# Designed miniproteins, single chains, continued (5), part 108

Each design is a single chain, and the fold is of that chain. pLDDT is the mean over its residues in the fold that is shown.

## One batch from the design tools (miniprotein)

Design m19741
Fold by ESMFold2-Fast:
Structure m19741 (fold): chain A 67 residues (1-67)
Amino acid sequence: SAFEEKKKQLEKEVEEEFEKVHKEIKEAEADPSLSNHEKVMIGADLSVKLINLIVQRRATIRDLERS
């Protein structure tokens, strides 16, 4: 159905952003020019961004389920 297709599209966007964040964290961990503190801060900032995206997408999916 159109609803199922839209839900899968939104889930795909979250999955792609998760993969991007994971790659950025790994690149930061491998960077010898960054301090341990800087690596932790980068990971924290990216984690907050991902959580906010998940919350926003779940709200959108709920709105679609009500429509």
Scores: mean pLDDT 79

Design m19742
Fold by ESMFold2-Fast:
Structure m19742 (fold): chain A 62 residues (1-62)
Amino acid sequence: LDVATIRLYLRIMEHEYDITFADVEAVARALLPRVRDEEELARLLQEIAKRYLGRTVTVEDV
């Protein structure tokens, strides 16, 4: 798993959900040490979507 893959998932989330990331690259970098594989990433992103629907997510939020 790498920053580019996480960034792609964040962009998909912005298209699928009513959610925006203030700095996709910075958020992806912050998420990298928290996830070991795509399953953990998907689980974490689902939690973020539930908490921040209709809002802008920043690096401080993750």
Scores: mean pLDDT 82

Design m19743
Fold by ESMFold2-Fast:
Structure m19743 (fold): chain A 81 residues (1-81)
Amino acid sequence: MEEQEREERRREEEEAERRVTERLRDLAIEKLTELNKKLGPIYQPEIEKVREYDRDEVVKLLVEADRRIAELKAREKKLLS
């Protein structure tokens, strides 16, 4: 009995999850780099370690980075208004 469809789907799902995780890491690096440009190299150690982080750690880092970026953008909006 061939489980070809099941194994193919599993590989496709694993590859998709890997691509999602890599994309999340890239987004985290991008967001932390923007924070470093505004706040100084505070996030440089995190940027260097992002590639070693699991998906959960990357998601936590993205949530924190998004929160910080939103705070900075809100501050910039007040200065422009």
Scores: mean pLDDT 75

Design m19744
Fold by ESMFold2-Fast:
Structure m19744 (fold): chain A 93 residues (1-93)
Amino acid sequence: SPAARILEEIEELLEKLEESEDLEEKKQLLLEIETNLGILAIMAGLGLLSEEDRERLKELAERLRELSEKEEDPEISERLKLLAEQARALAEL
């Protein structure tokens, strides 16, 4: 799938975000996740997501949701929640 490389990048960025304790680093990682998820949204519109890609997006959505619930910063928590909803929506197309 042409989406697989982008999904791998998001998964790596999410691992870094889960381990980060620095607000500025978290915001930069979030911006990169948001950008890559935006590319996946365009690819979804073009019919380029496989069933495997959608299953990975469901897993990403759950990880983003769980991280949002643990996040103490309101801005970061809200952005994670929106990303989780976006990833879930892409998985359900």
Scores: mean pLDDT 88

Design m19745
Fold by ESMFold2-Fast:
Structure m19745 (fold): chain A 85 residues (1-85)
Amino acid sequence: MAEEMRARHEAIRTAEELFEALLYQYKLANPDTPEEVEKKVEEMLRLRAEAIMKEREAPLDEKERKELEEKVKKLLEEIEELRKK
């Protein structure tokens, strides 16, 4: 149990750090991003960071991978629509 808790805490911190790095990089490339778009970008980047961390810890099955890609694709489409105004 203690060993399990340690692994969970480390995984959560690493995923959050990766998410923050990805978000920072996105903001540098897109400084004038509206708050509504930024919120959807945060959701997308968080999903990607969690997926990357999961894949490093254990392989994702095909269903999990497809569901994640569909969610990311939908968020990207919503972001593009918002950016069009």
Scores: mean pLDDT 71

Design m19746
Fold by ESMFold2-Fast:
Structure m19746 (fold): chain A 88 residues (1-88)
Amino acid sequence: MEELRKRLEELEREFRRLLAEYNQALQNKDVEKLREIRARLDELADEIQDLADEATAAGDLELEMRAGSLLVGVSSLKLSIDKEIEKS
């Protein structure tokens, strides 16, 4: 259970780093960087889903809800990147 909490905190930090990289890529008009960030967000989403399933199995409702909220944030950022890439 404490291991899952630490993993969630690591995933939350990773998401914050990706969000910062996204903002820089937008300023630089770096479409290639946006594609790299999007691929990393796909991997992050899979890890968050795995953690949410483990939290549910452990009965940790707080971790499950936090993981769900993080997954929504990741999905929103992925959609924002897709729109920017499509604009070329």
Scores: mean pLDDT 86

Design m19747
Fold by ESMFold2-Fast:
Structure m19747 (fold): chain A 62 residues (1-62)
Amino acid sequence: KDTLIENIKKIMDILSKDYDKSLVNEYTKKLIDLVKKTDSGALDAASKALSDFYEELKKLKD
C-alpha cells in the first residue's frame, strides 16, 4: 500500500512538469484517496491498473 502511494506521487511529480499543476494535484488526491479506501481484496487490481497507467505515461513523455 505504501509503495503504491509512493509510485502515485512519483508519477504525478513527472506529470506536473508538463501539465497544469492544479489538474495534477486534483488527480493525485483522487488516486491516493482511492488507494486508502480500497479494501485489501481490490488492492491488487488497483496496483495493476496504476502500473499500466504508469507505462502509458512513460510513453507519453517520449
Scores: mean pLDDT 64

Design m19748
Fold by ESMFold2-Fast:
Structure m19748 (fold): chain A 75 residues (1-75)
Amino acid sequence: MKGTIEYLKKEIEEAKRKGLPQSVIKGLEALIERVKAGELTPEQASAMLLAIEGKEEVTLEEIQERIKKMEEFDK
């Protein structure tokens, strides 16, 4: 999905701006490739994004909020 990929690209730019480790940036890039390949649903992509960001306590509400943000970029 275009919106999901655009959102993830924005997260990579933020990670670079914050000086996060290359392992985090590489993880986000791999996530984009898996989404492009159709291997991940938006829910799975959101959960993996939160895990890459270091969120150990992921709630369903947080996953839903990330999905909504991804959908915002579909236009």
Scores: mean pLDDT 68

Design m19749
Fold by ESMFold2-Fast:
Parts: C-alpha cells; structure tokens; sequence
Structure m19749 (fold): chain A 83 residues (1-83)
C-alpha cells in the first residue's frame, strides 16, 4: 500500500541520515532533535486530517510520527555511545 511505502521510505531516510553523522555525537544529537520536531509536526498533521475526515492521510501521518519518534530515541542513544 502507499502507506506502507511511505513508512519504508521514512525508515530508509532516517537510517541514511544516522549513517551520515555516525562519527559525530553533536550532529547525532542535532539529528535526534530534528526527528523529534518532525514527529511533532506529523502528529499535528494527523490531528488536522482527523478533523477533515481524511482517514488515510491521518493514518500515514500518525505512522510517520511514530517512526520519527523511534529514530529520535535511537539517535539519542547512539549519541550517548559516541561520547
């Protein structure tokens, strides 16, 4: 489905961004913050789509928010390990 493709694309993008900063704890902490900000924005979009009755876009945004939150936590843990 298009929702599943969006999830896979988000995970792949997040993993590539982590790989780019793998040797830099400061940039990894910045990446974690960016993922958290993206997650919050996706949650707001999900709420907006829910009010509009757009169930498919709501679900896509909600899943994207969860994925970005997971990668924010992963980047934070990796930053700690690099110190």
Amino acid sequence: SEVEKAEEGTRELAEREIEKVKDDPEKMEELSRKFREGSEEARRESERYEKLGDRENKETAERGAKILEEYAEKAEELAEELK
Scores: mean pLDDT 85

Design m19750
Fold by ESMFold2-Fast:
Structure m19750 (fold): chain A 63 residues (1-63)
Amino acid sequence: SRREEKLRELARKAAESMIKNVEDPEIQEKLREALETESPEAVIQKINEVYKKTKKVIFVELE
C-alpha cells in the first residue's frame, strides 16, 4: 500500500540521516544492519534511544 511504502522509505531516509550524525562508526554500522533485518519503526526507536542517551534534542518531521 502507499502508506506502508511511504512510511518505510521515510523511516529509512530518516534513519540514514540520523545514523550519519552518530559519531561512533560502530553504532552506525549496527544501526544500518538493523535497518536491513528489522522494521523501520524498530530502527527509529533505537536511534531515538541513542539520541536520548546523548541528551540531544532533535526535531523529527513526520508526514
Scores: mean pLDDT 67

Design m19751
Fold by ESMFold2-Fast:
Structure m19751 (fold): chain A 70 residues (1-70)
Amino acid sequence: SMVDKILAELEPQIEELVKTHSLAEAVEEAEKRIDEIIAENPSMSKREQAELRFRVYERIMEIKSKLYAA
């Protein structure tokens, strides 16, 4: 899907944001990047936009959880 392709491209960016920023800052920067992607992809439905945001937040939390375990 379009969301899966976008997530694959965002994955390394999210990982760097989480490693180099606080949780709040990583979320803020990720939201800015998502807003830019949505603006560049006007064919995305509101459902696809919500799915993208949800999956990015899940990924941020997953990476942070693993960093705290290390």
Scores: mean pLDDT 82

Design m19752
Fold by ESMFold2-Fast:
Order: C-alpha cells, then sequence, then structure tokens
Structure m19752 (fold): chain A 59 residues (1-59)
C-alpha cells in the first residue's frame, strides 16, 4: 500500500541519518528532514510514520 511504501522510505531515510551523524540532529530536525524528504519523493507520510522513523534515526 502507499502507507507501507511511505514507511519503508521513511526507514531508509532514518538509516541514512543514523549512519551519517545522528548527533547533529535534534528530534525536531530529524522529523522535519524525514518529512521533507518523503514529501519530495511524492509520499504523504502520517505523523506516526515520521515519529517512528525519527526515533530510529536517533537511536
Amino acid sequence: SASDAAAVAARQIAAVIRNADPSRFTADEARDAIRTALRNQGYTPSNATIEQAAQEALS
């Protein structure tokens, strides 16, 4: 589904942040970066998907 595709894309973006330098991001900055990247890719992510991905990015 489109929701599942957005969740997969969100996790991929989260992995990029986590593998680069997660210490450079606040939780708000991680959420905004993930939201913007997903929207630029044509997804309409839910807030829950963004929150989960941001948590994974900063873990």
Scores: mean pLDDT 82

Design m19753
Fold by ESMFold2-Fast:
Structure m19753 (fold): chain A 78 residues (1-78)
Amino acid sequence: SSSAQEILQGLQDLAKETGLSLQDAIFVFGEAINGGKEEAKKKLKKLAKERGIKLSDEEIDKAAEQAVELAEKARNSP
Protein backbone atom coordinates (compact mmCIF):
# COMPACT_ATOMS: atom_id res chain seq x y z
CA SER A 1 0.00 0.00 0.00
CA SER A 2 1.03 3.65 -0.44
CA SER A 3 0.97 4.17 3.35
CA ALA A 4 3.36 1.24 3.95
CA GLN A 5 5.73 2.59 1.26
CA GLU A 6 5.55 6.10 2.81
CA ILE A 7 6.36 4.67 6.27
CA LEU A 8 9.35 2.73 4.90
CA GLN A 9 10.60 5.86 3.07
CA GLY A 10 10.15 7.91 6.26
CA LEU A 11 12.17 5.37 8.26
CA GLN A 12 14.94 5.44 5.63
CA ASP A 13 14.94 9.28 5.77
CA LEU A 14 15.07 9.20 9.60
CA ALA A 15 18.07 6.83 9.49
CA LYS A 16 19.87 9.01 6.89
CA GLU A 17 19.22 12.30 8.76
CA THR A 18 20.36 10.92 12.16
CA GLY A 19 23.18 8.65 10.93
CA LEU A 20 21.49 5.68 12.66
CA SER A 21 20.85 2.37 10.89
CA LEU A 22 17.46 1.50 9.41
CA GLN A 23 17.14 -1.10 12.20
CA ASP A 24 17.70 1.64 14.82
CA ALA A 25 15.10 3.84 13.05
CA ILE A 26 12.63 0.92 13.26
CA PHE A 27 13.30 0.65 17.04
CA VAL A 28 12.62 4.41 17.44
CA PHE A 29 9.40 3.99 15.39
CA GLY A 30 8.31 1.15 17.72
CA GLU A 31 8.83 3.39 20.77
CA ALA A 32 6.83 6.19 19.06
CA ILE A 33 3.95 3.72 18.47
CA ASN A 34 3.98 2.52 22.11
CA GLY A 35 4.83 5.72 24.04
CA GLY A 36 4.75 8.71 21.68
CA LYS A 37 7.32 11.48 21.31
CA GLU A 38 8.98 11.24 24.75
CA GLU A 39 9.72 7.48 24.43
CA ALA A 40 10.99 8.02 20.87
CA LYS A 41 13.32 10.79 22.20
CA LYS A 42 14.62 8.48 24.96
CA LYS A 43 15.35 5.73 22.43
CA LEU A 44 17.05 8.19 20.04
CA LYS A 45 19.29 9.50 22.86
CA LYS A 46 20.18 5.95 23.94
CA LEU A 47 20.97 4.74 20.39
CA ALA A 48 22.97 7.89 19.51
CA LYS A 49 25.09 7.40 22.66
CA GLU A 50 25.57 3.65 21.99
CA ARG A 51 26.58 4.31 18.33
CA GLY A 52 28.82 7.30 19.21
CA ILE A 53 26.69 9.65 17.10
CA LYS A 54 26.46 13.31 18.17
CA LEU A 55 22.90 14.61 17.85
CA SER A 56 21.78 18.01 19.16
CA ASP A 57 18.62 18.32 21.27
CA GLU A 58 16.98 19.98 18.24
CA GLU A 59 17.95 17.06 15.94
CA ILE A 60 16.61 14.54 18.49
CA ASP A 61 13.35 16.50 18.88
CA LYS A 62 12.89 16.72 15.07
CA ALA A 63 13.63 12.99 14.58
CA ALA A 64 11.25 12.01 17.40
CA GLU A 65 8.49 14.18 15.87
CA GLN A 66 9.07 12.51 12.48
CA ALA A 67 8.81 9.06 14.16
CA VAL A 68 5.50 10.08 15.82
CA GLU A 69 4.11 11.27 12.44
CA LEU A 70 5.02 7.88 10.93
CA ALA A 71 3.42 6.09 13.92
CA GLU A 72 0.20 8.09 13.41
CA LYS A 73 0.18 7.08 9.71
CA ALA A 74 0.56 3.43 10.76
CA ARG A 75 -2.31 3.65 13.31
CA ASN A 76 -4.66 5.50 10.91
CA SER A 77 -4.16 3.13 7.94
CA PRO A 78 -6.72 0.36 8.57
Scores: mean pLDDT 85

Design m19754
Fold by ESMFold2-Fast:
Structure m19754 (fold): chain A 56 residues (1-56)
Amino acid sequence: MRQQAQQLRQLAQRTLEGARRAAAHMSKEDGEAVLAQAEKMAQRLFDQADALEAAS
């Protein structure tokens, strides 16, 4: 389970990095929307990773 939790955290971080990079090339409004979506997805991945570690 630890490796799976680590992979989810890495995916969450990559999602945020990708969104920040994309937002830099967008309008302020579009960039904020992309970042908000990425933050929501990343939070779910972090929560899932924490649940997996708690279960192991």
Scores: mean pLDDT 82

Design m19755
Fold by ESMFold2-Fast:
Structure m19755 (fold): chain A 85 residues (1-85)
Amino acid sequence: PKQPVVAEMTDEQAEKIADAIAEAVRAEAERKGISEEKRRELDALLERMRDALLNRDVLALLRELEAIDRLFGLEYQSPYVLRQE
């Protein structure tokens, strides 16, 4: 029984992951009182992240996540939801 579950992600799974990250990131931005300017930047990054996930472009995904992390000032620590094992 060969199952490539980790290497093969459906578009539906990618969209759900993108939506979950977007929800968590927006909630954190609101909690921290991030400016409207930064919220617009976050929305743009989340849109690009979704596109990267749909294309399984891990490098692009990581770059967008790094940009989000910088907006929260957490370059040293990465408290990502994706850290779920």
Scores: mean pLDDT 69

Design m19756
Fold by ESMFold2-Fast:
Structure m19756 (fold): chain A 81 residues (1-81)
Amino acid sequence: AALEAARARAQELIAEGQEKIALAQQLRTNANNAGLTRTLFQPPADLQDLIGPERIEALEAEGQRLLDEGQALAAAVAAAA
């Protein structure tokens, strides 16, 4: 019941955090590729913002926050069981 729901929520948070971190790594690769071609092409300002280090760092921070929340919830569920 309540513990199973909390455990499921913890796993959802961990999975979402891992997905965001994986996306941030993909965006960093895309940013590196854009950097290699920036002498020939200048990306639009919105793409520069989306693939800039600040956006990638923010996405990594959000992913880590979700992982931390999920792990804390999992620990609380384990302690309550």
Scores: mean pLDDT 73

Design m19757
Fold by ESMFold2-Fast:
Structure m19757 (fold): chain A 69 residues (1-69)
Amino acid sequence: MEKKLQKALEEGEKGLPLSEESLELALKYLDEHRSTGPEEVVELLREAIETLDFEGVRKRAEELYEKKL
């Protein structure tokens, strides 16, 4: 599942059109892991997928993760 999410994020970052299947798989991955991952990071990843602003939201997620380390 992480590989599918990573692929979707990479294609978004390259400006490639995401297939609906890749987007649905990424959203399903986030929904399945919401209870196990840090909630703030999961919500930011969900926003990135919906807005296709993967770079901006990923940077914000990394900053939040770094503060919690």
Scores: mean pLDDT 55

Design m19758
Fold by ESMFold2-Fast:
Structure m19758 (fold): chain A 88 residues (1-88)
Amino acid sequence: MVEELLKEIEEYSEEHKDEGTPYTLLVAGDGITKQFTVSSLEAAEEFKKKAKELGLAAVIYTPDGGPLPESEEEFRRYQEQLARELAE
């Protein structure tokens, strides 16, 4: 569930914080907006997939501060979700 996924991401981030290239994972939906640091692109993409399966919007930013090329549509969905959360 959402809480279990968020805990999984935080646990991964803490255990692997110095192991790889730090990506930023942004998640919005279900009354939450959160930012995580994930040490690998593969892990960030896996968590993004799980978040989307739970109905959340998720976007990955590269270590240089830009969104992934494939995240352009996901960033748009994230912004739309933020607008909905703010409207509620």
Scores: mean pLDDT 72

Design m19759
Fold by ESMFold2-Fast:
Structure m19759 (fold): chain A 102 residues (1-102)
Amino acid sequence: GRGEELGRRGLELGKKAVESKDGEESGRLAAIGGGLASQAASSGDRRAAELGKEAGVAAVKGGLNGLKSKDKRAILLGAAGAIAGIGASFQAGLVLGEPPLA
């Protein structure tokens, strides 16, 4: 369904954020991926919540790369990605009955 699609896309962007060597790109991708992860985790579908949890963890890791940047915009975007990723992981944990991994 749509939730699974959002979760899969969020995970792809989160993984790219983790792999990027550019802090601004990492922060931007983490922020977008974290938002998609949150939507997937909140969809009410178990598979979407599983993907949202994985995407949330990736958004946190990618967001941390942005936070390590010397660029103010990268830091702000990285923080947004990390916060969204944490929220997505907690929300997914509630749906799945599992502790958050963020």
Scores: mean pLDDT 84

Design m19760
Fold by ESMFold2-Fast:
Formats: C-alpha cells, structure tokens, sequence
Structure m19760 (fold): chain A 68 residues (1-68)
C-alpha cells in the first residue's frame, strides 16, 4: 500500500478507504499491482457515493500508473 492507499484516503470516505485498504492488504501477497488497483476501485464504488467514487477511482488509476 502506497500511492493507491494515499489516493483512496484523500478522495474517499474514511469507511470506504479503510475497507479498500483492508481488501488490498488481504490480496497483496497473491495479486499484481493492477489487480490491487481493481480491488480498491471496486470497494470504493460499492461503499462511497458516485461522485466521491469517481474522483477516488481517477486518483487510484493515476497513482497506479505513476507506481509503474
């Protein structure tokens, strides 16, 4: 967890951010960075409102792209 976790914390509700980070940590050992990105985006879309989820999703994509 690094740039993606920071993007989620900056743009999502605290509850959605905590759930997304928890899901990424559980998957971290078996999933690629791209798969962790998709997990974070999915959790944010399910728990946050559409406007916050859209902003968080864009920030997650930018953070994942910069990490590579």
Amino acid sequence: IGAIGRAVLAHSSPEAAQAAITAMVKAEKTKSLQELRDIAKQVVRELDNPESAEKATAAIDAAADRAE
Scores: mean pLDDT 75

Design m19761
Fold by ESMFold2-Fast:
Structure m19761 (fold): chain A 99 residues (1-99)
Amino acid sequence: MSKEIEEAIKNIKKILTSEEGSAKEQFEKLKEYIEILLKNDKKFEEILKKFALEYNKDYDKFIKDNEDLLEGVNPKLLEEGLGKYTVLGTLKSLKELGL
């Protein structure tokens, strides 16, 4: 794994559990690190796209099946537009990759 990918994962985990800053600022930073992973890890991109299709097929089921991944996540991030899928999809993709 490249240092850039390792730092992106570390920062994603830190942002998801941090209460510092506004939800908007934390969400924008989260998106930046997700974009780094999407550019540098094709497997992450493929898995995230797969889970996006599952989410779009049945939103309530996807959230319910993966709500354990929200333990310790800053609730403010879930109030931002697209927040629930962005957070759940990212966490689920990292979990599937063993990251």
Scores: mean pLDDT 76

Design m19762
Fold by ESMFold2-Fast:
Structure m19762 (fold): chain A 67 residues (1-67)
Amino acid sequence: SNDDRIEAFYRYDTRHPSSFKEALAKVLGKSLDEIRSLTSDQLLDLVLSLSDDQFNELLTIADKLSL
């Protein structure tokens, strides 16, 4: 749900912003520099635009990078 995505975004963006941005770049096939140039609002919009498969991949990669 959108609530789950919003909660995940604020959790990761606050605690592990580098891991979250790297994971998002990998999921979208974008450069890390491109993702790092975005505002928090723009990052949230991208997260909300993801498919369920992309969102699950994002969480998996972000969790792995945060360890």
Scores: mean pLDDT 81

Design m19763
Fold by ESMFold2-Fast:
Structure m19763 (fold): chain A 81 residues (1-81)
Amino acid sequence: SLLSADEVRAIRDELLAETPAEYRPLVGTLLEELERWIRENRSPSEATLSGAEALAAQVLPHLSPAAQARLREMLAQLRSL
C-alpha cells in the first residue's frame, strides 16, 4: 500500500528516535525531503531520486533493521510515483 504524508511523518519521528545522534541531521534532512515529495504528490526527477537513494545508502548501516525497512519502503513509494 502507498504511504500517506501523515504516515511518512510518523515514520520520520520513529526513524529519528532510532537514529544515533551524529546521523540525525542527515537522516532528518532526507526524511523531510521524502515527506515533502509525498505530501505534494511530486514525482522527483530520476537524478533527484537517485541522489536521495545514494544519501539513504550512507545512513542505512547506522539504523536498526526495522528503521532500514521503513526507509526502503518510503524510497520504493517515491519510485512508484
Scores: mean pLDDT 75

Design m19764
Fold by ESMFold2-Fast:
Structure m19764 (fold): chain A 91 residues (1-91)
Amino acid sequence: MSALTREVNTLALEAIEAVKNGNSEEALEKAKELQKIGLELAEKGDVDAARIVAEYLKEIGKLASKVDEKLSKEIEEMAEELEKAVKEAEA
């Protein structure tokens, strides 16, 4: 497994744990790191990896909707922004 795959998986797990613990600030911080990595991957043409990051952000946003609607909306908007970047990179 690549170092990048491990970093993405670790950040996603940390974000999910923060959501479960009610730590919205930490969850948002980890989600922002994931979005940054995903956008950099899309810019480099690694659209498959960027798509996986977008899927993680969608799942984190969905989980957050049960505890913090504002956090959920912000993370879902971040996932949509990344999905748009993936679509542009595929064009």
Scores: mean pLDDT 84

Design m19765
Fold by ESMFold2-Fast:
Structure m19765 (fold): chain A 62 residues (1-62)
Amino acid sequence: MENLKEVYDETVAAARAARDEAQRLSDEYAKINPELATFYQNIADRLDAAVDAAEAARKKAE
């Protein structure tokens, strides 16, 4: 359990960082390729939802 908490914290932090990078790529591609911008926006939205779901699941596990 204790080791899993550290893995959880690191994984959630990594997911948030990936979300921020996906958002930046979406903004960059909006001027060049709107289809890729939409793709990265969807990735950012999914990561945001996944982080929220993971936080809710962790609270339920307690």
Scores: mean pLDDT 79

Design m19766
Fold by ESMFold2-Fast:
Formats: C-alpha cells, sequence, structure tokens
Structure m19766 (fold): chain A 71 residues (1-71)
C-alpha cells in the first residue's frame, strides 16, 4: 500500500512539473486530459507495467485523485 502511494505521489509531482496542462484538465473534469495522463504515466514510468493489473489501476486512480486535489 505505502509503496503504491509513494509511486503515485512521485508520478503526480513529475506530472505537475512537466505537464501542468494535464493537471488543469483533470481538475476541470476533462476526460481527454485523464486519458492523456494515463498514456503519459505509462510512457514515462515503466514500473507501472511491472505491477499486477489491480495495483496498476489503484496507482492510476490515486494519481488522478491527487492531481484533482493539487493546488
Amino acid sequence: MEELERLAREIVEELARRRPDLVAGVQAGDEAAREALFKWAHATHPELSALPPEDRRLVLELVVRLAREHR
């Protein structure tokens, strides 16, 4: 659990730094921004591919939640 939360936080921190447009889009409820976020995360964090499908979904959902709550 903590390991998945750590990965999600690292992804969000990098997302906010490199792709603030995706953070803004997710905060606005833009489904296209959420899809782009998932594609970006998979492309930039190969660790996601090593996770079981259930854990990968949890990390991605947590990333979306953290991005939505980001100030």
Scores: mean pLDDT 81

Design m19767
Fold by ESMFold2-Fast:
Structure m19767 (fold): chain A 79 residues (1-79)
Amino acid sequence: SSLRDFLLRMARAVLEDFEEDPAARSFSGTVRAATETLPGLALALGARVFVNGVEVDPERLRREGFTLRVGDRVRIELP
């Protein structure tokens, strides 16, 4: 989908060591630029966000937002 393509483009811009796993419908990398937009867009897509091995609570993300910090290890799993 176009929204998925936009998410992947944004992820490639803010993550270094970017890896996509199409079979698992997931991608990962290390944050090189702080961002709230990437986790917010992932939430809008119904994706799951994992930071340093821990899933970010979707309810917390929806209410408060979440900032990815430089050096965070991120994995996003698409629905």
Scores: mean pLDDT 84

Design m19768
Fold by ESMFold2-Fast:
Structure m19768 (fold): chain A 111 residues (1-111)
Amino acid sequence: SAEQEELTKKMLELYKKYNGDLKKAAEEDKEIRDALIGLERAKILYEEGDYELAIKVLEKIIEKFPAFYEAYVELAKIYLEQGDYEKAKEIVKKGLEIVPDNEELKKLLEE
């Protein structure tokens, strides 16, 4: 959608402006901050054993913030830990379509 395209463009511009330091970008941008808060929530849910809710939270972050590469990284790691290598690869490829130079996503594709 047009809204998702604008958010994607803004996040990619912030990646360049802060050399990938999204925690610093979050101090000035509410959307980046919301994405980071959602990511932290998903990690807590996963550590608590609530895998289904963790996955749903990450999927919602990806839907709202397609360029937030950390959500693809976390979701792919969850599928790898569950032994679902095909799903993990699918998630990594989806992230790389939007952030093709992301080194963390490329590394997951090689593992």
Scores: mean pLDDT 82

Design m19769
Fold by ESMFold2-Fast:
Structure m19769 (fold): chain A 106 residues (1-106)
Amino acid sequence: MEARTAEELFELALEYLREAGLEARLEEIEVGGKKVKEVRVSGGEQGAAIDAATKEALKYAEQGKPDAARAALEPLARATSGALGRAVRYLAVGYGLIGAEVAGLR
């Protein structure tokens, strides 16, 4: 099984977010002196809610808290289904992977 990177998971999330009718893009940021990608989301109230949850997830990921980063997206993962639900789950795993790397767990 090929290990998926946070960037690969975010690319999958972008496809599903766009399928759900939202605007989504990758931006390069620095976390712990390393360049990583984050996901930005827009498109009405739903897009704003997902963007806010990803900012919260990134905040915990930057602190080396992978479980808290995943948990930031959990309410949206329970509230969403189909393409949007898949996107939110990929985002949760991806931000969790960034948090694990910051914590030195991978």
Scores: mean pLDDT 82

Design m19770
Fold by ESMFold2-Fast:
Structure m19770 (fold): chain A 106 residues (1-106)
Amino acid sequence: SPALEEVKEALDRLGLAVRYAIILAKTKGVEAGIKALEAAVEGFTGELKGIAEKHNLPEEVVEKILELVEEFTKEATEALKAGDAEKALELFEEFKKRILELVEEA
């Protein structure tokens, strides 16, 4: 699916941005890392909405993905506050898997 490939690419960019947010949290402080994570999530959400419109993804699938984005952002922010880089990365991998399954089933 062309939608699946574009979502994979958007998720790969988000994954790099999550790693960057972790580095910022360690080197410039937790608040800098959280701001970078929030900006990355906003960028991903914008790309996802564009992909959904372009490829006519079902509204119900988009709504479920946006719920997963909110859940991931909350949990990843708490992981950054705790200094738990491993947990932040594990949360991202599970989030990525769940989104790809939703898009593939659509």
Scores: mean pLDDT 91

Design m19771
Fold by ESMFold2-Fast:
Structure m19771 (fold): chain A 82 residues (1-82)
Amino acid sequence: VESKVVGIEIKEEDLKDGTKKITITVYGNEKASEEEAREELEKAAKEAGVKKIDKLEIEEVYDELTGKKVIKAVGYFLEKKE
């Protein structure tokens, strides 16, 4: 059951030391589990060219776009230029 994702947000930020920080946020609807949100985040990371997630945070938040409680999964990683 693949369509419990409400939105995916990808942000790229260049840090002062030349490290690139990529943050991927996945919002699941009220029927999504933490596990489903994590799986969608890992899939989005892989499709964005991310090989490894350095930190993962999952929480329930109130989404003002939908007016419902949703699950929010945030993964970020630091990519050094090779």
Scores: mean pLDDT 71

Design m19772
Fold by ESMFold2-Fast:
Structure m19772 (fold): chain A 86 residues (1-86)
Amino acid sequence: MEETLKQFEAILDLLEERGEMTVKEIVEETGLSFSTVQRLLQIMEELGIVEVTGDINKLDAKVRLAPGVSREEAIERVKIYLRATS
């Protein structure tokens, strides 16, 4: 559970620092597997934390933080999700 939270935080840190990134760039920068990144991004999109342009199942899909969502708000939404699914 703590490991999963750290994976979400790693992606959120990158998106806050760099803005829009491709799925490929997130995989390369985090060192996480494509399947792990894809799963985490699907959860974040469902939580309204990120916006995805294109097909999330493709490396060329573009990802950014949703308008008005801060890194801190995003982390709190993830923590609530993880607590509910424990």
Scores: mean pLDDT 82

Design m19773
Fold by ESMFold2-Fast:
Structure m19773 (fold): chain A 70 residues (1-70)
Amino acid sequence: SEKEEEIEFLKKQIEEMNKAIDKLRADYTKRLKELTPEEAERFKASYDDMINILKEQIEELKKRLEELKK
């Protein structure tokens, strides 16, 4: 059914976004070692904003998934 297909699609999207966050966290740790303290502060702020946006998007997808399970 279309509902089952949408549920599967949302599950895959959430899974892929979580993998993307994990990769960004790994890349972030490597990048920090290459930066000056001043550059690191700016980079941390931008990174935190990016991660927060991605987490908000995941939460929206999770809410949609729970609505479909009803």
Scores: mean pLDDT 85

Design m19774
Fold by ESMFold2-Fast:
Structure m19774 (fold): chain A 58 residues (1-58)
Amino acid sequence: SMSKKLEELKKLVDKLSDAYPMTKEQKDKLYAEVEKNPDLTKQQIEDLVVQEFDKQVS
């Protein structure tokens, strides 16, 4: 179901945030992106996490 898929995608964001440390605001933004598009692939989510982390260091 959509609810279960959404929770799995949020869990993936959390797991990736362990490798790419981000602010609470950045994580909340990524959660919002996943909620807007729950059809995102694992690769697309990883790309979004890396992009958001790069904003912190650039």
Scores: mean pLDDT 78

Design m19775
Fold by ESMFold2-Fast:
Structure m19775 (fold): chain A 79 residues (1-79)
Amino acid sequence: KKIDEEIEKKRIEARNDMLRAAQLAYEGKFDEAKKLLEEIREKYKDIPNVVSAAEAMLKALEDPEKARELAKEVIDLFN
């Protein structure tokens, strides 16, 4: 199915982008992580799970300790 193939490709791209944002947040590069997460939220708006994950991460960036904990969880889930 053409739609399934396009969505699966976007999910793989979103996974890589989310992992990058999580790595940036874990390293304390919050401004770069925030910018990438805003781009992820807009680019993958048709994948609800990705949008929810990006929004949760953006919210966590308001608290640096929580942001690092969430970033570690995202990195661990993808590795």
Scores: mean pLDDT 77

Design m19776
Fold by ESMFold2-Fast:
Structure m19776 (fold): chain A 62 residues (1-62)
Amino acid sequence: GPFTEALNKAGAALRAGDLAAAREYLAEAQKLVDQGKSDLGPRGAQAALGMAERELAALEAA
């Protein structure tokens, strides 16, 4: 679904070191959660987003 696609694109951007693209895709995924359009349900969506956001923060701190 659109949420998992946005999250997968964020993950690909993180692996490529494209932090700007990762931020944009994570913002898109969060927007979908806020609209109730996550296919993982709210708890699963928040867990997946939190993991990706922590990875982004670690890469920004490196």
Scores: mean pLDDT 81

